Designed miniproteins, single chains, continued (2). Designs and how they scored, part 104

Each design is a single chain, and the fold is of that chain. pLDDT is the mean over its residues in the fold that is shown.

## One batch from the design tools (miniprotein)

Design m7618
Fold by ESMFold2-Fast:
Structure m7618 (fold): chain A 85 residues (1-85)
Amino acid sequence: MIKPLSDEEVDRLFRYLDKDGSGTITREELKEYLKEQGLDPDSPEVKAFIDELLKLADKDGSGTITREELREFFRDPEGVELFLK
């Protein structure tokens, strides 16, 4: 059973990713986060993951994710499924 993240869990993740407190998550902040998790940000697989995450969460094509977009991403079954694969 796919459990959506609570708003509190999404807010904690957003605060961790939004290092400068801008209110948006950039591609560079996502790369830095994945590097901190031991993933190679220059690998084709990690680049594809970041591109897919931005595509699904960034509805406007701005290249950044707002807190509201991240909450919607984790409420959407497609976003949750991306994290389970």
Scores: mean pLDDT 69

Design m7619
Fold by ESMFold2-Fast:
Structure m7619 (fold): chain A 67 residues (1-67)
Amino acid sequence: SIDELLEEFREALRAAKTPEERRRIVTQYSLKLYEKAKTLEEKSEINIRFQKLVDEIEAEEARHHHH
């Protein structure tokens, strides 16, 4: 399901060690999630949830490993 794929994405992002690795994961999962959506409304919701997840994990990483 879309929810399961989003949780998988969150876990993958947390495992990423660098911004480059995270960007790669973002690209891979955005494609998978977008293909799961059947309507424009679902695609819009996925895009919003996806971006929120990325921002959340990036904020967590910045707190643990401040540059």
Scores: mean pLDDT 75

Design m7620
Fold by ESMFold2-Fast:
Structure m7620 (fold): chain A 80 residues (1-80)
Amino acid sequence: AVLTVNTLDGEQIELDVPSVSTGLEALQKLKEVDPNLGDKLLELVEKNEEVKEYLKEPKTAAEVAFDLNLLLETLKDEEE
């Protein structure tokens, strides 16, 4: 499935992920497309054990897209 992620700079990135995938798999795909953004999000996840565990759970592409956009909002708030 293809999911859309809204980046901090206002771009939209489309990620090709399985219809059921994990947020961590989607973050790895994001890093392939945008290494700088992917690295920042992975660092954010590594600092938060609860978020990391949550992102290991298989979810639908729509749920994964929601989770990634939520992480992007969190990162945006930290970079203000």
Scores: mean pLDDT 76

Design m7621
Fold by ESMFold2-Fast:
Structure m7621 (fold): chain A 87 residues (1-87)
Amino acid sequence: SITEKLLEIIDKVKAENKDPEKFIEEATKRMNELILKLREEGKISDEEALKANEAVLEAYLKGLEAVKKGASVEEVAEVMKKTLEES
């Protein structure tokens, strides 16, 4: 599913970043780039792409609140993953 691919991006970016602010920006960017690519290639519908973009935005906003509270990259990643799984 697209959700599984987005979760994979979070895990990959988490491994590459130690700064929570850089992590959230890079993870969000790569997730949105994947959604756009899948839509342009006709692998997902416009409706699926919109729903995925909305889930990524919600994950970003919840992750950003965690960053503001001093959360680690691991904690921010868990908040974002949970948000994507519940969407």
Scores: mean pLDDT 87

Design m7622
Fold by ESMFold2-Fast:
Structure m7622 (fold): chain A 100 residues (1-100)
Amino acid sequence: SKADQIMELVEEFIKEVEKLLEENKEKHPELYKEVMEILRKMRELLEQMVKDKSPLEEIILVVRIGAHEILNLVKKKGSEELEKKMEELYRKLQERLDAI
């Protein structure tokens, strides 16, 4: 289903963000903590929305908002290198969501 495609895409995005932030946690411990908390809340909310059979448009909106919040935090508190990598992950996510 389209919901299954969205959830696979979300899990892939979360895994890539977790890996990127884990590799940078010693240099940016507060950013790591804040992003991990957003990812945790996003997973919990999306899992509940799928269980409740929420409209796909609402699920996509939650994913877009969460990803944008993470990107904004990385821009404010991270390095230029980390920002560029996060912008690439965000762009890839947006392109794949637009294709659903």
Scores: mean pLDDT 88

Design m7623
Fold by ESMFold2-Fast:
Structure m7623 (fold): chain A 98 residues (1-98)
Amino acid sequence: MSLADEVVAYTGNLAKNIITNVDPSDAETTDETLDIDVAVLKSVVLSKTGNQAYADAVGDAVRAGYEAAKDIKDPAEAQATAEKTVRDTLTAQGVPAG
């Protein structure tokens, strides 16, 4: 499984879980949860790859995926939208898809 595939799956599940479990009016809790998850994921990517640019690209992709999905009311559609946005963002930033 590629780094891109792992990040896509992670962000799709993150978007689905936040949308289903967090009060949509609580932007502060949503932003805090996203910031923590992005920081942890960037740390994991940096630890595994040794590449800060890949860690930064992954963080940007997760944020972009969540932003694209956050206003979608259907959790399955939100997950699919987040996954597509993350994959497109990682591809554009040159993160290896193999």
Scores: mean pLDDT 71

Design m7624
Fold by ESMFold2-Fast:
Structure m7624 (fold): chain A 71 residues (1-71)
Amino acid sequence: EKEKEEDLEKLDEISREVAARYAPHFAAVRAETAGLPPQERVDRLSEASLPAVKETNARIKEYDAEKEKKK
């Protein structure tokens, strides 16, 4: 249970760090797309989120590898 709690805490930490790092990028995309139709804005914001998603997944994979190595 504690191990699962540590995993959730680390995943939350990774998500927060990635979100903070990409916050200026998302703010810029929001500003650039403010005048666009809602559908186009959603599409642009979704595309802008891909680098953050990839980084989050990569960091999770690294964390899993570190845990496996330690055990």
Scores: mean pLDDT 77

Design m7625
Fold by ESMFold2-Fast:
Structure m7625 (fold): chain A 72 residues (1-72)
Amino acid sequence: VSSSFLSFKQLLVKELNSPSPSPHFQPLTLTTEQQQQILAASSIEELSALLRGLGAEYYADNAEHMYQVTFG
């Protein structure tokens, strides 16, 4: 796993726990276990599947694009 991918996962955890990065976003209040699962994801596909399971469908659907825009 690249350092950029780990940084991306860390940013996603922070954003999902944010007090609202946008007016249309509801914070998920991730558990420690859920945060660890996200940080343990070894691929964009695995990360996307985890985000979808957490109800973060927007982030799940756009994970690859967001990664490329941020670290590509």
Scores: mean pLDDT 72

Design m7626
Fold by ESMFold2-Fast:
Structure m7626 (fold): chain A 98 residues (1-98)
Amino acid sequence: EELVRLGPELLELARKVGATEDVLEKGALIALLLQWHIEEGRVIIPPDAKPGEEIIDVSGTLLGELLGVDKLSLSDKNLLQRIMDALIEAGYATLVEP
């Protein structure tokens, strides 16, 4: 399993959704960040959207700045990889050695 250590900015976001751990599994960190956007009311449901085709408004958020976008589509199969790579590259999260 790939574990990541959260930097201060991600720890603040994690605590807003009730997480207390500073080391998370890679998938758990992504799920937590998406959950924060959902709880903030940032989910946009397009007309005739199927489950999993929702859009998240990341305008003015850390993810929006890192990815250079205002919106993320949950139908993007590379979304998880793009988010994690951007967070690690920018130094907001670090891989924990196995």
Scores: mean pLDDT 74

Design m7627
Fold by ESMFold2-Fast:
Structure m7627 (fold): chain A 94 residues (1-94)
Amino acid sequence: KVDKDIEQVKKMADNVVKISEQLTDPSLSDFDKDVLDGMARMMISTTKIFIENTEDKKVLEFTAKEFEEASKQSKDPEISKMLEEVSKLAKEKV
């Protein structure tokens, strides 16, 4: 269970960072930008729900660290701020 939760957290963090990189593409249409932003926000929201339902301290500590690192790797400042909020939420629940 813990190993699967850690894998899911890592995938979510990595995917949000990847979306932030895609958002730097100047050839993106406004529609594509809205879709990518929506996907990032949905992943962030899903992770927050996961944190609220998780009581395993090791999973929460890993989530805080991964999302703190992701916030530093993100190329979009708004997404970086949302990733920092996820990290803070996980830290507060430990």
Scores: mean pLDDT 84

Design m7628
Fold by ESMFold2-Fast:
Structure m7628 (fold): chain A 82 residues (1-82)
Amino acid sequence: DAEKGAEEIVKVDPKADKEKVKEALEKALEAIRAFEAGDYARAIELAREAKRLIEETEISKEIKDNLLGAVEALIRAAEAAA
């Protein structure tokens, strides 16, 4: 749940832009669903959008690095499967 994920991030980092975090998490979840469905091209597209949103979002470095690592891992997995 992107809403709950964004709320948990804002609890740890109250200065985080909740709406931007939510958008990034929604794109990441859509990318995961596309990957699970075998649509690797769509998974890469959505994961790249999630990465862009995460990079543009004001959040703590540790949270940003963790989210970027997860999204980059998904992109690599989808590229390897395609």
Scores: mean pLDDT 81

Design m7629
Fold by ESMFold2-Fast:
Structure m7629 (fold): chain A 100 residues (1-100)
Amino acid sequence: MKVEIDMSASPEELEEKISKILGEALKKYAAGEISDEEFTDILIQILEVIYRLASTLLSEEETRELLTALVDSAVAVLRSLGRFEMAERLEAFRKELLEK
């Protein structure tokens, strides 16, 4: 799946679009239509978009806090689904992004 988000949109519109993309991905993943790897790639793409937007609108500290909260939420969901390796991949992605 491809994540296409207009970064010129309002924060409210971006939240709605991200929620819709995540909801569709979760629905397909739950139905077995997409793999663990594809679902994780969608989550990473969403986090990349959020990080890029946050880095232009928020302080470095606020951006770091937001990304940490989002990754923690995604990791909790993946662990609840028994996808420990995918959770580790998201943790690795957060580390790489925040250590730049």
Scores: mean pLDDT 74

Design m7630
Fold by ESMFold2-Fast:
Structure m7630 (fold): chain A 74 residues (1-74)
Amino acid sequence: MDLVGALEEAVRALEAAKTREEAIAALRQLQDKYRSNGGAYAALGAAVRDLEAGVSVEEARRAIRKGVEKARQE
């Protein structure tokens, strides 16, 4: 499964999350699911770190959506 698919699942998980804790848990599950894809694993890990550093779920979702757009260009 490709980077775009992983990031799109992350966007959906963040849209469904009602708390920061739910968002982090969902992204960590996706990180485990996509552990064989280094790009996806790194991108999901970066999003988890941003959320732990105080970035809002909405801002994290917007950043991942921009990542999807960039990945589709490559």
Scores: mean pLDDT 80

Design m7631
Fold by ESMFold2-Fast:
Structure m7631 (fold): chain A 104 residues (1-104)
Amino acid sequence: MEEVEKLLKQAKEAIEKGDLEKAYQLVVQAIKLRKEKGLPFTEELAEVLERLGEAFYEAEDYLRAAWFYWQAGQAYRELGDEERAEEMGKKAEEALKKALEVAA
């Protein structure tokens, strides 16, 4: 859907500018619209979820990094990209372990 594509384009721009909070809000809105309208995952949505996971990981926001990696893994799995899905799952688990170590 064109509205989801616009949100993802704006999210990519926010990531490039380092505005992770804006990127987060835009991607959450895109995911919500996808679910509400019963739209399939797209390659673009999967890639944006992965990029946000990486950006939050580099920012040491490991809980949000884990969540985005997990969402990207689900998206890639539904798209039939099992190799990327497995990679995202491993990154999500690593990020979650780091988040728990900091909280402990």
Scores: mean pLDDT 84

Design m7632
Fold by ESMFold2-Fast:
Structure m7632 (fold): chain A 87 residues (1-87)
Amino acid sequence: SLEELLDELIELAEELGAEDLVRAARELKETVQNNASKEEIEKALNRLEDVALGFYLRHDPSDPRVQRVLETLRRVFEAVKELLESL
């Protein structure tokens, strides 16, 4: 589920000390859990995408931990896109 993917992302980001990513992922999770409007979900997603880009630019993509964060982010983005298309 999207909630399980967000929980995994939060855990992985905490292990790497990526606090901005943790905050953005938690915001998106709260927005989804509260059945927020499409616009509110899109806002939280845009924040996560901005933070994810910063994470990608600052970290070594050959690090397996970084690769796992990036793969989990990809799955989160796909799941949120499907959710938004259903709203």
Scores: mean pLDDT 87

Design m7633
Fold by ESMFold2-Fast:
Structure m7633 (fold): chain A 106 residues (1-106)
Amino acid sequence: MSVKELLTQSIQLLRDLAKLAKELGYEETAKQLEEDIKKLQSILENISLESIQEAIRIVIFSEGTATLLSLLARLQGKEEVAEQLLDIANQLGKIESELRAIRDKL
């Protein structure tokens, strides 16, 4: 998979994550994710080794955020939302691994 494909998938996953964060009442978390989406979009327009490392940092942070929100959704009795958040975290973890593999070959 190309860096552009991985970044495009990351942007979509962060959009889904931001929507779920907002639905759970975590408005500030949703705003932070929207800023990270803008950063990933900027990276997509100008891909470099340094920008790939920044993308990896955003993906790692978003994976952690999705995992935390999954726990919070369960505490709110929203099991279906928790399952969606865990799926997003798992997909972001796979993207992190692929971005790291590409970076290490550059």
Scores: mean pLDDT 89

Design m7634
Fold by ESMFold2-Fast:
Structure m7634 (fold): chain A 56 residues (1-56)
Amino acid sequence: SAAAEEAARRGAEAAARAETGEQAQDYGVLISSLGGGEGGRLAAAEARKALERAGV
């Protein structure tokens, strides 16, 4: 969905920011950036799937 694709882009941007900062890029950072908890986990998983479908 468009919302999932937008979440994927936002997740990728958050990961890139974390990588240029002092903390390492990882799945936990993505979860936190997307709201944390179970919702953040689901959003991060959808973001990864959307990025794979988009060929990124």
Scores: mean pLDDT 58

Design m7635
Fold by ESMFold2-Fast:
Structure m7635 (fold): chain A 75 residues (1-75)
Amino acid sequence: DTLKEMLRRDPRLGRAVALGYLIGYILRDERAAAEALAKSLVGVGISDAELAELLEALKIPDKAEAIERMAAVLL
């Protein structure tokens, strides 16, 4: 998995790329896919506490606000 490898080698870059994928899912109304992606990154670049914050962000109906909250967690 290219994203997981990126997170292991360069966590800052990997987190920014993960945010890009999550933004893409939000813009496509694929929030379940965004949740699945976030959960898959636990232990390889994201902590359990950070996952909890991302899952709360994914509950926000406004896409811009959800993206802003996710960026605050990952950047």
Scores: mean pLDDT 85

Design m7636
Fold by ESMFold2-Fast:
Structure m7636 (fold): chain A 91 residues (1-91)
Amino acid sequence: SREKMFELYREAFKSYGIELSREEITKLLNGDGEIEEKVYKLLLERHGEKLQPFSNPDPGRVVTSILTAEVLRVIGDEIDKELAERRKALE
């Protein structure tokens, strides 16, 4: 559901110490440059050392790459958990 997707994105951003509203998450997913720049600056301030491997970073590209990887990890963990619960129900 769309609601579950927004919660996954919110948790992903929160894991980096960034709290975003549903509206801000929607804007970020639509490629809004103002929100991308805001999130990139917060990431640089809190986790600048983790951004060092990105030479000549475009803020939107860096933010999208990092947060997409984090979101995919969280989604993967949720799928694994759901599959484990379904397996238990069949025993």
Scores: mean pLDDT 65

Design m7637
Fold by ESMFold2-Fast:
Structure m7637 (fold): chain A 98 residues (1-98)
Amino acid sequence: SLPITIEIRFSAAPELKQTAFDLAQLVRAHAEILGSAAEVSGKDTPYVVIHTKTQEEADEILAFIKELAKENPEIHIEVRVRTAADKESEWESLDVPS
């Protein structure tokens, strides 16, 4: 299968920067548990890059990130999914579902 890259950006008010970084580390740890390669960068604006090999792994990681967004509405989480076969390459904000 074609590699799927998930990019995540965490944005927060200055007083919540540590929380944003902790969430980025939690996403990295979850991806690694699932067998995906993950990198974290940006201390003030955490940025996570995850390399998955299957759509199922990508879907699981995205579900986890969406759950974190629901539990942490004060942290703005943006996700971008890139694949060689897919058209989706735009940043998407993870809003709390109505």
Scores: mean pLDDT 78

Design m7638
Fold by ESMFold2-Fast:
Formats: C-alpha cells, structure tokens, sequence
Structure m7638 (fold): chain A 68 residues (1-68)
C-alpha cells in the first residue's frame, strides 16, 4: 500500500537521523553489560531495537545484552 511504502521510506530516512540515538542506546547497553547489569543492558537493547528499526542490529544488541 502507499501508506506502507511511505512508512518504510520515512523509516529509512529517520534511521539516518536516529542512528545517533540508536548508537547512544547501544553504547548504554554495552556499558551496563560491562558492569554486569544484565537487566539494564536488556532495557537499553530494547530501546536500541525500537530506535534502529533494523532486525539484524536488534538481534545483535539482545545477544550482547544476554552475554552480560
């Protein structure tokens, strides 16, 4: 549908602008994981997944958080 195509297009465009926000959540998850705070790491990984809109990147973030 046109609405779906527009949503994906704007999602891709917004991903260029929210890559910085997603990166901040990714770093926060990494810091929490390095401190052994698995619960906090998973919380930030979830926010990273929501911000990035990229399934592969989201999967990597959760895997890293689980390793904490």
Amino acid sequence: SLAGQRGLSEGGKAAGEVNEEAARYGMAAGVAASQGDRERALEYARKFAEATGNEEAARYAFEGAQAA
Scores: mean pLDDT 64

Design m7639
Fold by ESMFold2-Fast:
Structure m7639 (fold): chain A 69 residues (1-69)
Amino acid sequence: GEKELLLKELNELTCNLSPTEEQEKAVRLAVIEYNCSVEQAQKISKYLSCKEIEDPEQEAKRIAKLLCP
């Protein structure tokens, strides 16, 4: 399923990029909405910084919905 694919992508991320201010804001909004843990928030942040994301806010919410039950 989509959640399994996401977990595989997160485990395969090898980049050491810091998130942008826009990406950090997107993560904070998703964390508040889906009540994510600090560990989950860090995984979302890494995904946004390592992938070419057109809409960080929407992508962060999508990931949080799958990752943060």
Scores: mean pLDDT 80

Design m7640
Fold by ESMFold2-Fast:
Structure m7640 (fold): chain A 70 residues (1-70)
Amino acid sequence: EKVRVTLSSLPEDLIIKNAEQLSDTTFLFSPGSSISVPSRGKHVTFDSVDEALDKLPKLDLPTTFTVERV
């Protein structure tokens, strides 16, 4: 199972690991993918698609996440 994540803008220190990049702002996350923004003290690792769907929209970042199961 995977989730497609689209960001409205990229934070300058955004770090995404173990995800496939589909476009400049769109990424395909699998279990074990992570996202971090060190300047905001945010780091999330996703063990499941449901965890990504729950956690990504709740991140307090200067960007909007569109998160879809694929």
Scores: mean pLDDT 76

Design m7641
Fold by ESMFold2-Fast:
Structure m7641 (fold): chain A 74 residues (1-74)
Amino acid sequence: MASPEQRARLLAGVHALLAEYAADPSVTLEELAARVAALADELGLSPEERENYLIAALSEAQHLQKNPDEKIVL
């Protein structure tokens, strides 16, 4: 299982990717998903943990589309 440090690094990376997605309309949801998955793989997360963080990131991206003035929360 991923260490707390690996998870903290993933969350920081996902937060940065979500901020980029919110600021740049050229970044697609598919691109965001691919980058989150790649980051999880780079950090050595299990497939199960990768799926959980991918779902969380996509849910937050959808929330930000509906509420663009809201802060990113993971």
Scores: mean pLDDT 76

Design m7642
Fold by ESMFold2-Fast:
Structure m7642 (fold): chain A 67 residues (1-67)
Amino acid sequence: DSQANVDEAVKILKDYAEKARKEGRQDLADLFLSSEGLIRRLAAQGHRLTPQSVAELKAAADDLLKK
């Protein structure tokens, strides 16, 4: 279900944007929010998001936040 994958990706990006903002990392929070907007636009245009893509997105977000 591509919609469930989109919803999960959006949730991940919003959660990580909030964490980055709470840590005073505004540039990183803005990056996560821009990425959420891009995911929403691609989904609206009919692009499919896979479970693998969601897992890769979460791993990349985790790596960025750990710095």
Scores: mean pLDDT 81

Design m7643
Fold by ESMFold2-Fast:
Structure m7643 (fold): chain A 72 residues (1-72)
Amino acid sequence: MEEARRVADEAIEKLKSGSEKSPREIAQEAYDRLLALRDRVPDEAILMAASGLGVLHPEAQEAVDRVREALA
């Protein structure tokens, strides 16, 4: 749970700080990192972390939706 939330928090921080990476790239990296946790972290915890990312930053919503779809 904490690891998944950390991934989401890092992505949100990068989106807020004006990173050189595009919002889509930051969201895609968060998506890949969350999916990599699937074998170690319950799907529910990953979905909760991804949902938090989408609520706090609309530009990341596409990646959040992809995580939700992959875990279905």
Scores: mean pLDDT 67

Design m7644
Fold by ESMFold2-Fast:
Structure m7644 (fold): chain A 104 residues (1-104)
Amino acid sequence: SDLLEAYRATVADLRRNAALMDPRQQALFAQLVARADALQAQLAAQPSAELQLELGVTIGMLHIMAGVVRLLEIKEAVRRGDVEALRANSDPVTQEQLDLVLKA
C-alpha cells in the first residue's frame, strides 16, 4: 500500500474508536490529521523528498496512536463482554495478542 492508502486506513480506524479517546488524545489526533492534510496539499503543489519524509513521519505517528487506541478498544470490548466479536474482526497479530489476554 502507498502512504496515502495507509493514511486513510489509519484515520478510519482512529475515527471508529474516537469516543474511546480522552480530550488530549482527540486533540493530538486532530493535529496529526491537519498536519498530514497540509503536507499532502504542499506535495500536490510541489514534489519534495523532505515533505514526503515529513508526511511519512506524521503517518507513522498516527500508526503509533492507532496502536494505543487499539488497547482502549480491547479494554472496552472486555468491559462489554464483546471480546469474541473484536477478535473476529482483528488482523492476525491483534488476534494473537487477544488470545494471550483471553488465556490470562
Scores: mean pLDDT 78

Design m7645
Fold by ESMFold2-Fast:
Structure m7645 (fold): chain A 74 residues (1-74)
Amino acid sequence: MEELRRELAELEERIRALAEQVPEAIPEAREVLARGQAEAAAAHAAGDEEAMLRAALRAAEEALRILEEALAAK
């Protein structure tokens, strides 16, 4: 569980750094993160902390990929 929290925090830092370089990709990244938040909220309501963290991680990984692709296109 703690490993998932640490991994999520690391992804969030990377997303923040990349978003500063490609602000044009922020709306698409936000949409992915919003869907991930909805999935995480549903898991949290069900009492499944691991599923909540995994949903957040999947969304963060996809958002990071979007930002990385936008940076590579420059």
Scores: mean pLDDT 83

Design m7646
Fold by ESMFold2-Fast:
Structure m7646 (fold): chain A 74 residues (1-74)
Amino acid sequence: MPSVEEQAQALVDATEAALRANADNPAAREAILTQGLLEVGRLEEESGDRALARRAMQRLLTADHRLAREAAAK
């Protein structure tokens, strides 16, 4: 069974890859980000590791924000 840290890392990596694949589709990116944040929230509920969950959520928000800026520059 993967550790909570490994699960969070895999979730963040998969969500970031999906966001990049859908960089030019704001609706798809919103759905992907929302699902990723919900899954991080689930890990927080199951593990009780609030610090790990906060770091994962911050990484997802940062990745989406960067893609939004790059899309706006096109």
Scores: mean pLDDT 81

Design m7647
Fold by ESMFold2-Fast:
Structure m7647 (fold): chain A 80 residues (1-80)
Amino acid sequence: EIVTFEERKISDDLYVSGGSMPKEFYEELKAFIEKQLAELKALGIDKYYFGVKENEEYNTTELAVVSGKGTLEEMAASLA
């Protein structure tokens, strides 16, 4: 099983953390991201967006969480 997690700075105020894996492991990756969101909430970061993107070429699912000082709408748009 291979799971890759990457952090990417979108702007000075927005960061994305996410990863990709085979679709059959989606539930495990989802649980991991939900744990990360709980940790962000514990740090007082309550603005985040959780996104899912399918990659048909590699039959993988990409999950991302965007957090920072932006609005929820800006966070959602950054994952499109």
Scores: mean pLDDT 56

Design m7648
Fold by ESMFold2-Fast:
Structure m7648 (fold): chain A 110 residues (1-110)
Amino acid sequence: MDEVFDRAVELAAKRSPEIAERIRALRGGVTSPEDAANAFAIAITLLLQAGLPVEEVKEMADEAIEALRKAGVSPETLARAYESMAQAARDLGREEVADYFEKKAKELKK
């Protein structure tokens, strides 16, 4: 999980030092795998606000969800994380990213 947060900070820092600092702060509040799921959903939202390209956002989100799955986070919690990221992407006008996350959430619920 630490490696995934480090990667998110690295990607954010190339675009916005302020967003990178916010992602570092999110990491400090993680005390459980469920906290990590919430923190990653917020981190992906911040990366979307920073203007990260569609493919990099998809890769980063999938890497984060895989790390959470290995940590024992339930499929229901992972699906909620994707749903949260999809709503954030849609609110930001990033329809391709939103559609991708909605599809991933549905796959986890079946």
Scores: mean pLDDT 81

Design m7649
Fold by ESMFold2-Fast:
Structure m7649 (fold): chain A 65 residues (1-65)
Amino acid sequence: TSGHEALFRHYAAELRRVMADRAAEAAAIIEQAKTQSPAEAARLVGEALDRARREAEERARMLAE
């Protein structure tokens, strides 16, 4: 076990929750991205990760309040 691994798993769980909540919308975009190009699929994944990072930072700030 490692703290770094646990931290990443936490972010992954948060991302999964967000994507699950917007499953229908995400599915449609992913389907379109697959038809367009691999680059589009990578972009979608990257955007989801960035969103998770921003939410984590926002949460950390609120907890510090």
Scores: mean pLDDT 63

Design m7650
Fold by ESMFold2-Fast:
Structure m7650 (fold): chain A 89 residues (1-89)
Amino acid sequence: MKEQIERDIWEAFLLIELETTRLYLKSLRPKATPEQKKIMDELEKKLDEYRDIIENTDLTPEQVRALLDEHRKDFAEAEKKINEIKKKE
């Protein structure tokens, strides 16, 4: 029972962060360069993969937390690359 509740809580956090990231990328797209759009497209593909895993796989709370950490790492790396391109323009 408690493990199910913990999983559902971590799943909710992950889904919220995936959606927030998607909205953030959508806000950047109109002003983005082709190079930045490629990075954004690759990140959006990863967001879709994480959502698919959560919706179609029976994960432990620890596994959901690991996916959240991986998403945060992917987002940070993508944001860094986008900002590095912007600084050169």
Scores: mean pLDDT 82

Design m7651
Fold by ESMFold2-Fast:
Structure m7651 (fold): chain A 95 residues (1-95)
Amino acid sequence: SVDDELDKLLEEFLKLSKTDPQKAREIFQKGLNTLFQLAEENNDIDTLLQVGDISRYFNLTYDVATSGERLFDLIKTLPTEQQQKVIDVIKESLK
């Protein structure tokens, strides 16, 4: 399922955040930007506000692990088609 794939990707991301924080930060930023673009295209104000909250938290703390967890939680609230688009970006970035 998509949720199982998201949980597995989050585990890989959190491991990367400890072993290569810079790469994890870049992947987080790509995922967040993809989610922002999808929310703009769909006029999804709730998702735009939540993306803004995650972005602000990251910029104040530079805590990539907690920011990544919040990003993955937000992705789980999206329609399946939009979830898959963000998953594809994260998977490509993890290669």
Scores: mean pLDDT 89

Design m7652
Fold by ESMFold2-Fast:
Structure m7652 (fold): chain A 65 residues (1-65)
Amino acid sequence: MEEKAKKALVEAAKELTDPESTELAEKMAKSKDPEEAERLDQEFLESLSKEQAGKVLQAVKEKVA
């Protein structure tokens, strides 16, 4: 489950965001520390507009369903 969610987030970032934001998502997916992963996820979401963040979260939900 966790690996599927991380993969879905990276894929959504590649489709819906720029390369810089995608790099943050990839770092989060590779992190084994839950606190570091949460911090990187927060930085990724803060790099996006509110509308773009909503689209990424929706795409992740669809990919893991």
Scores: mean pLDDT 76

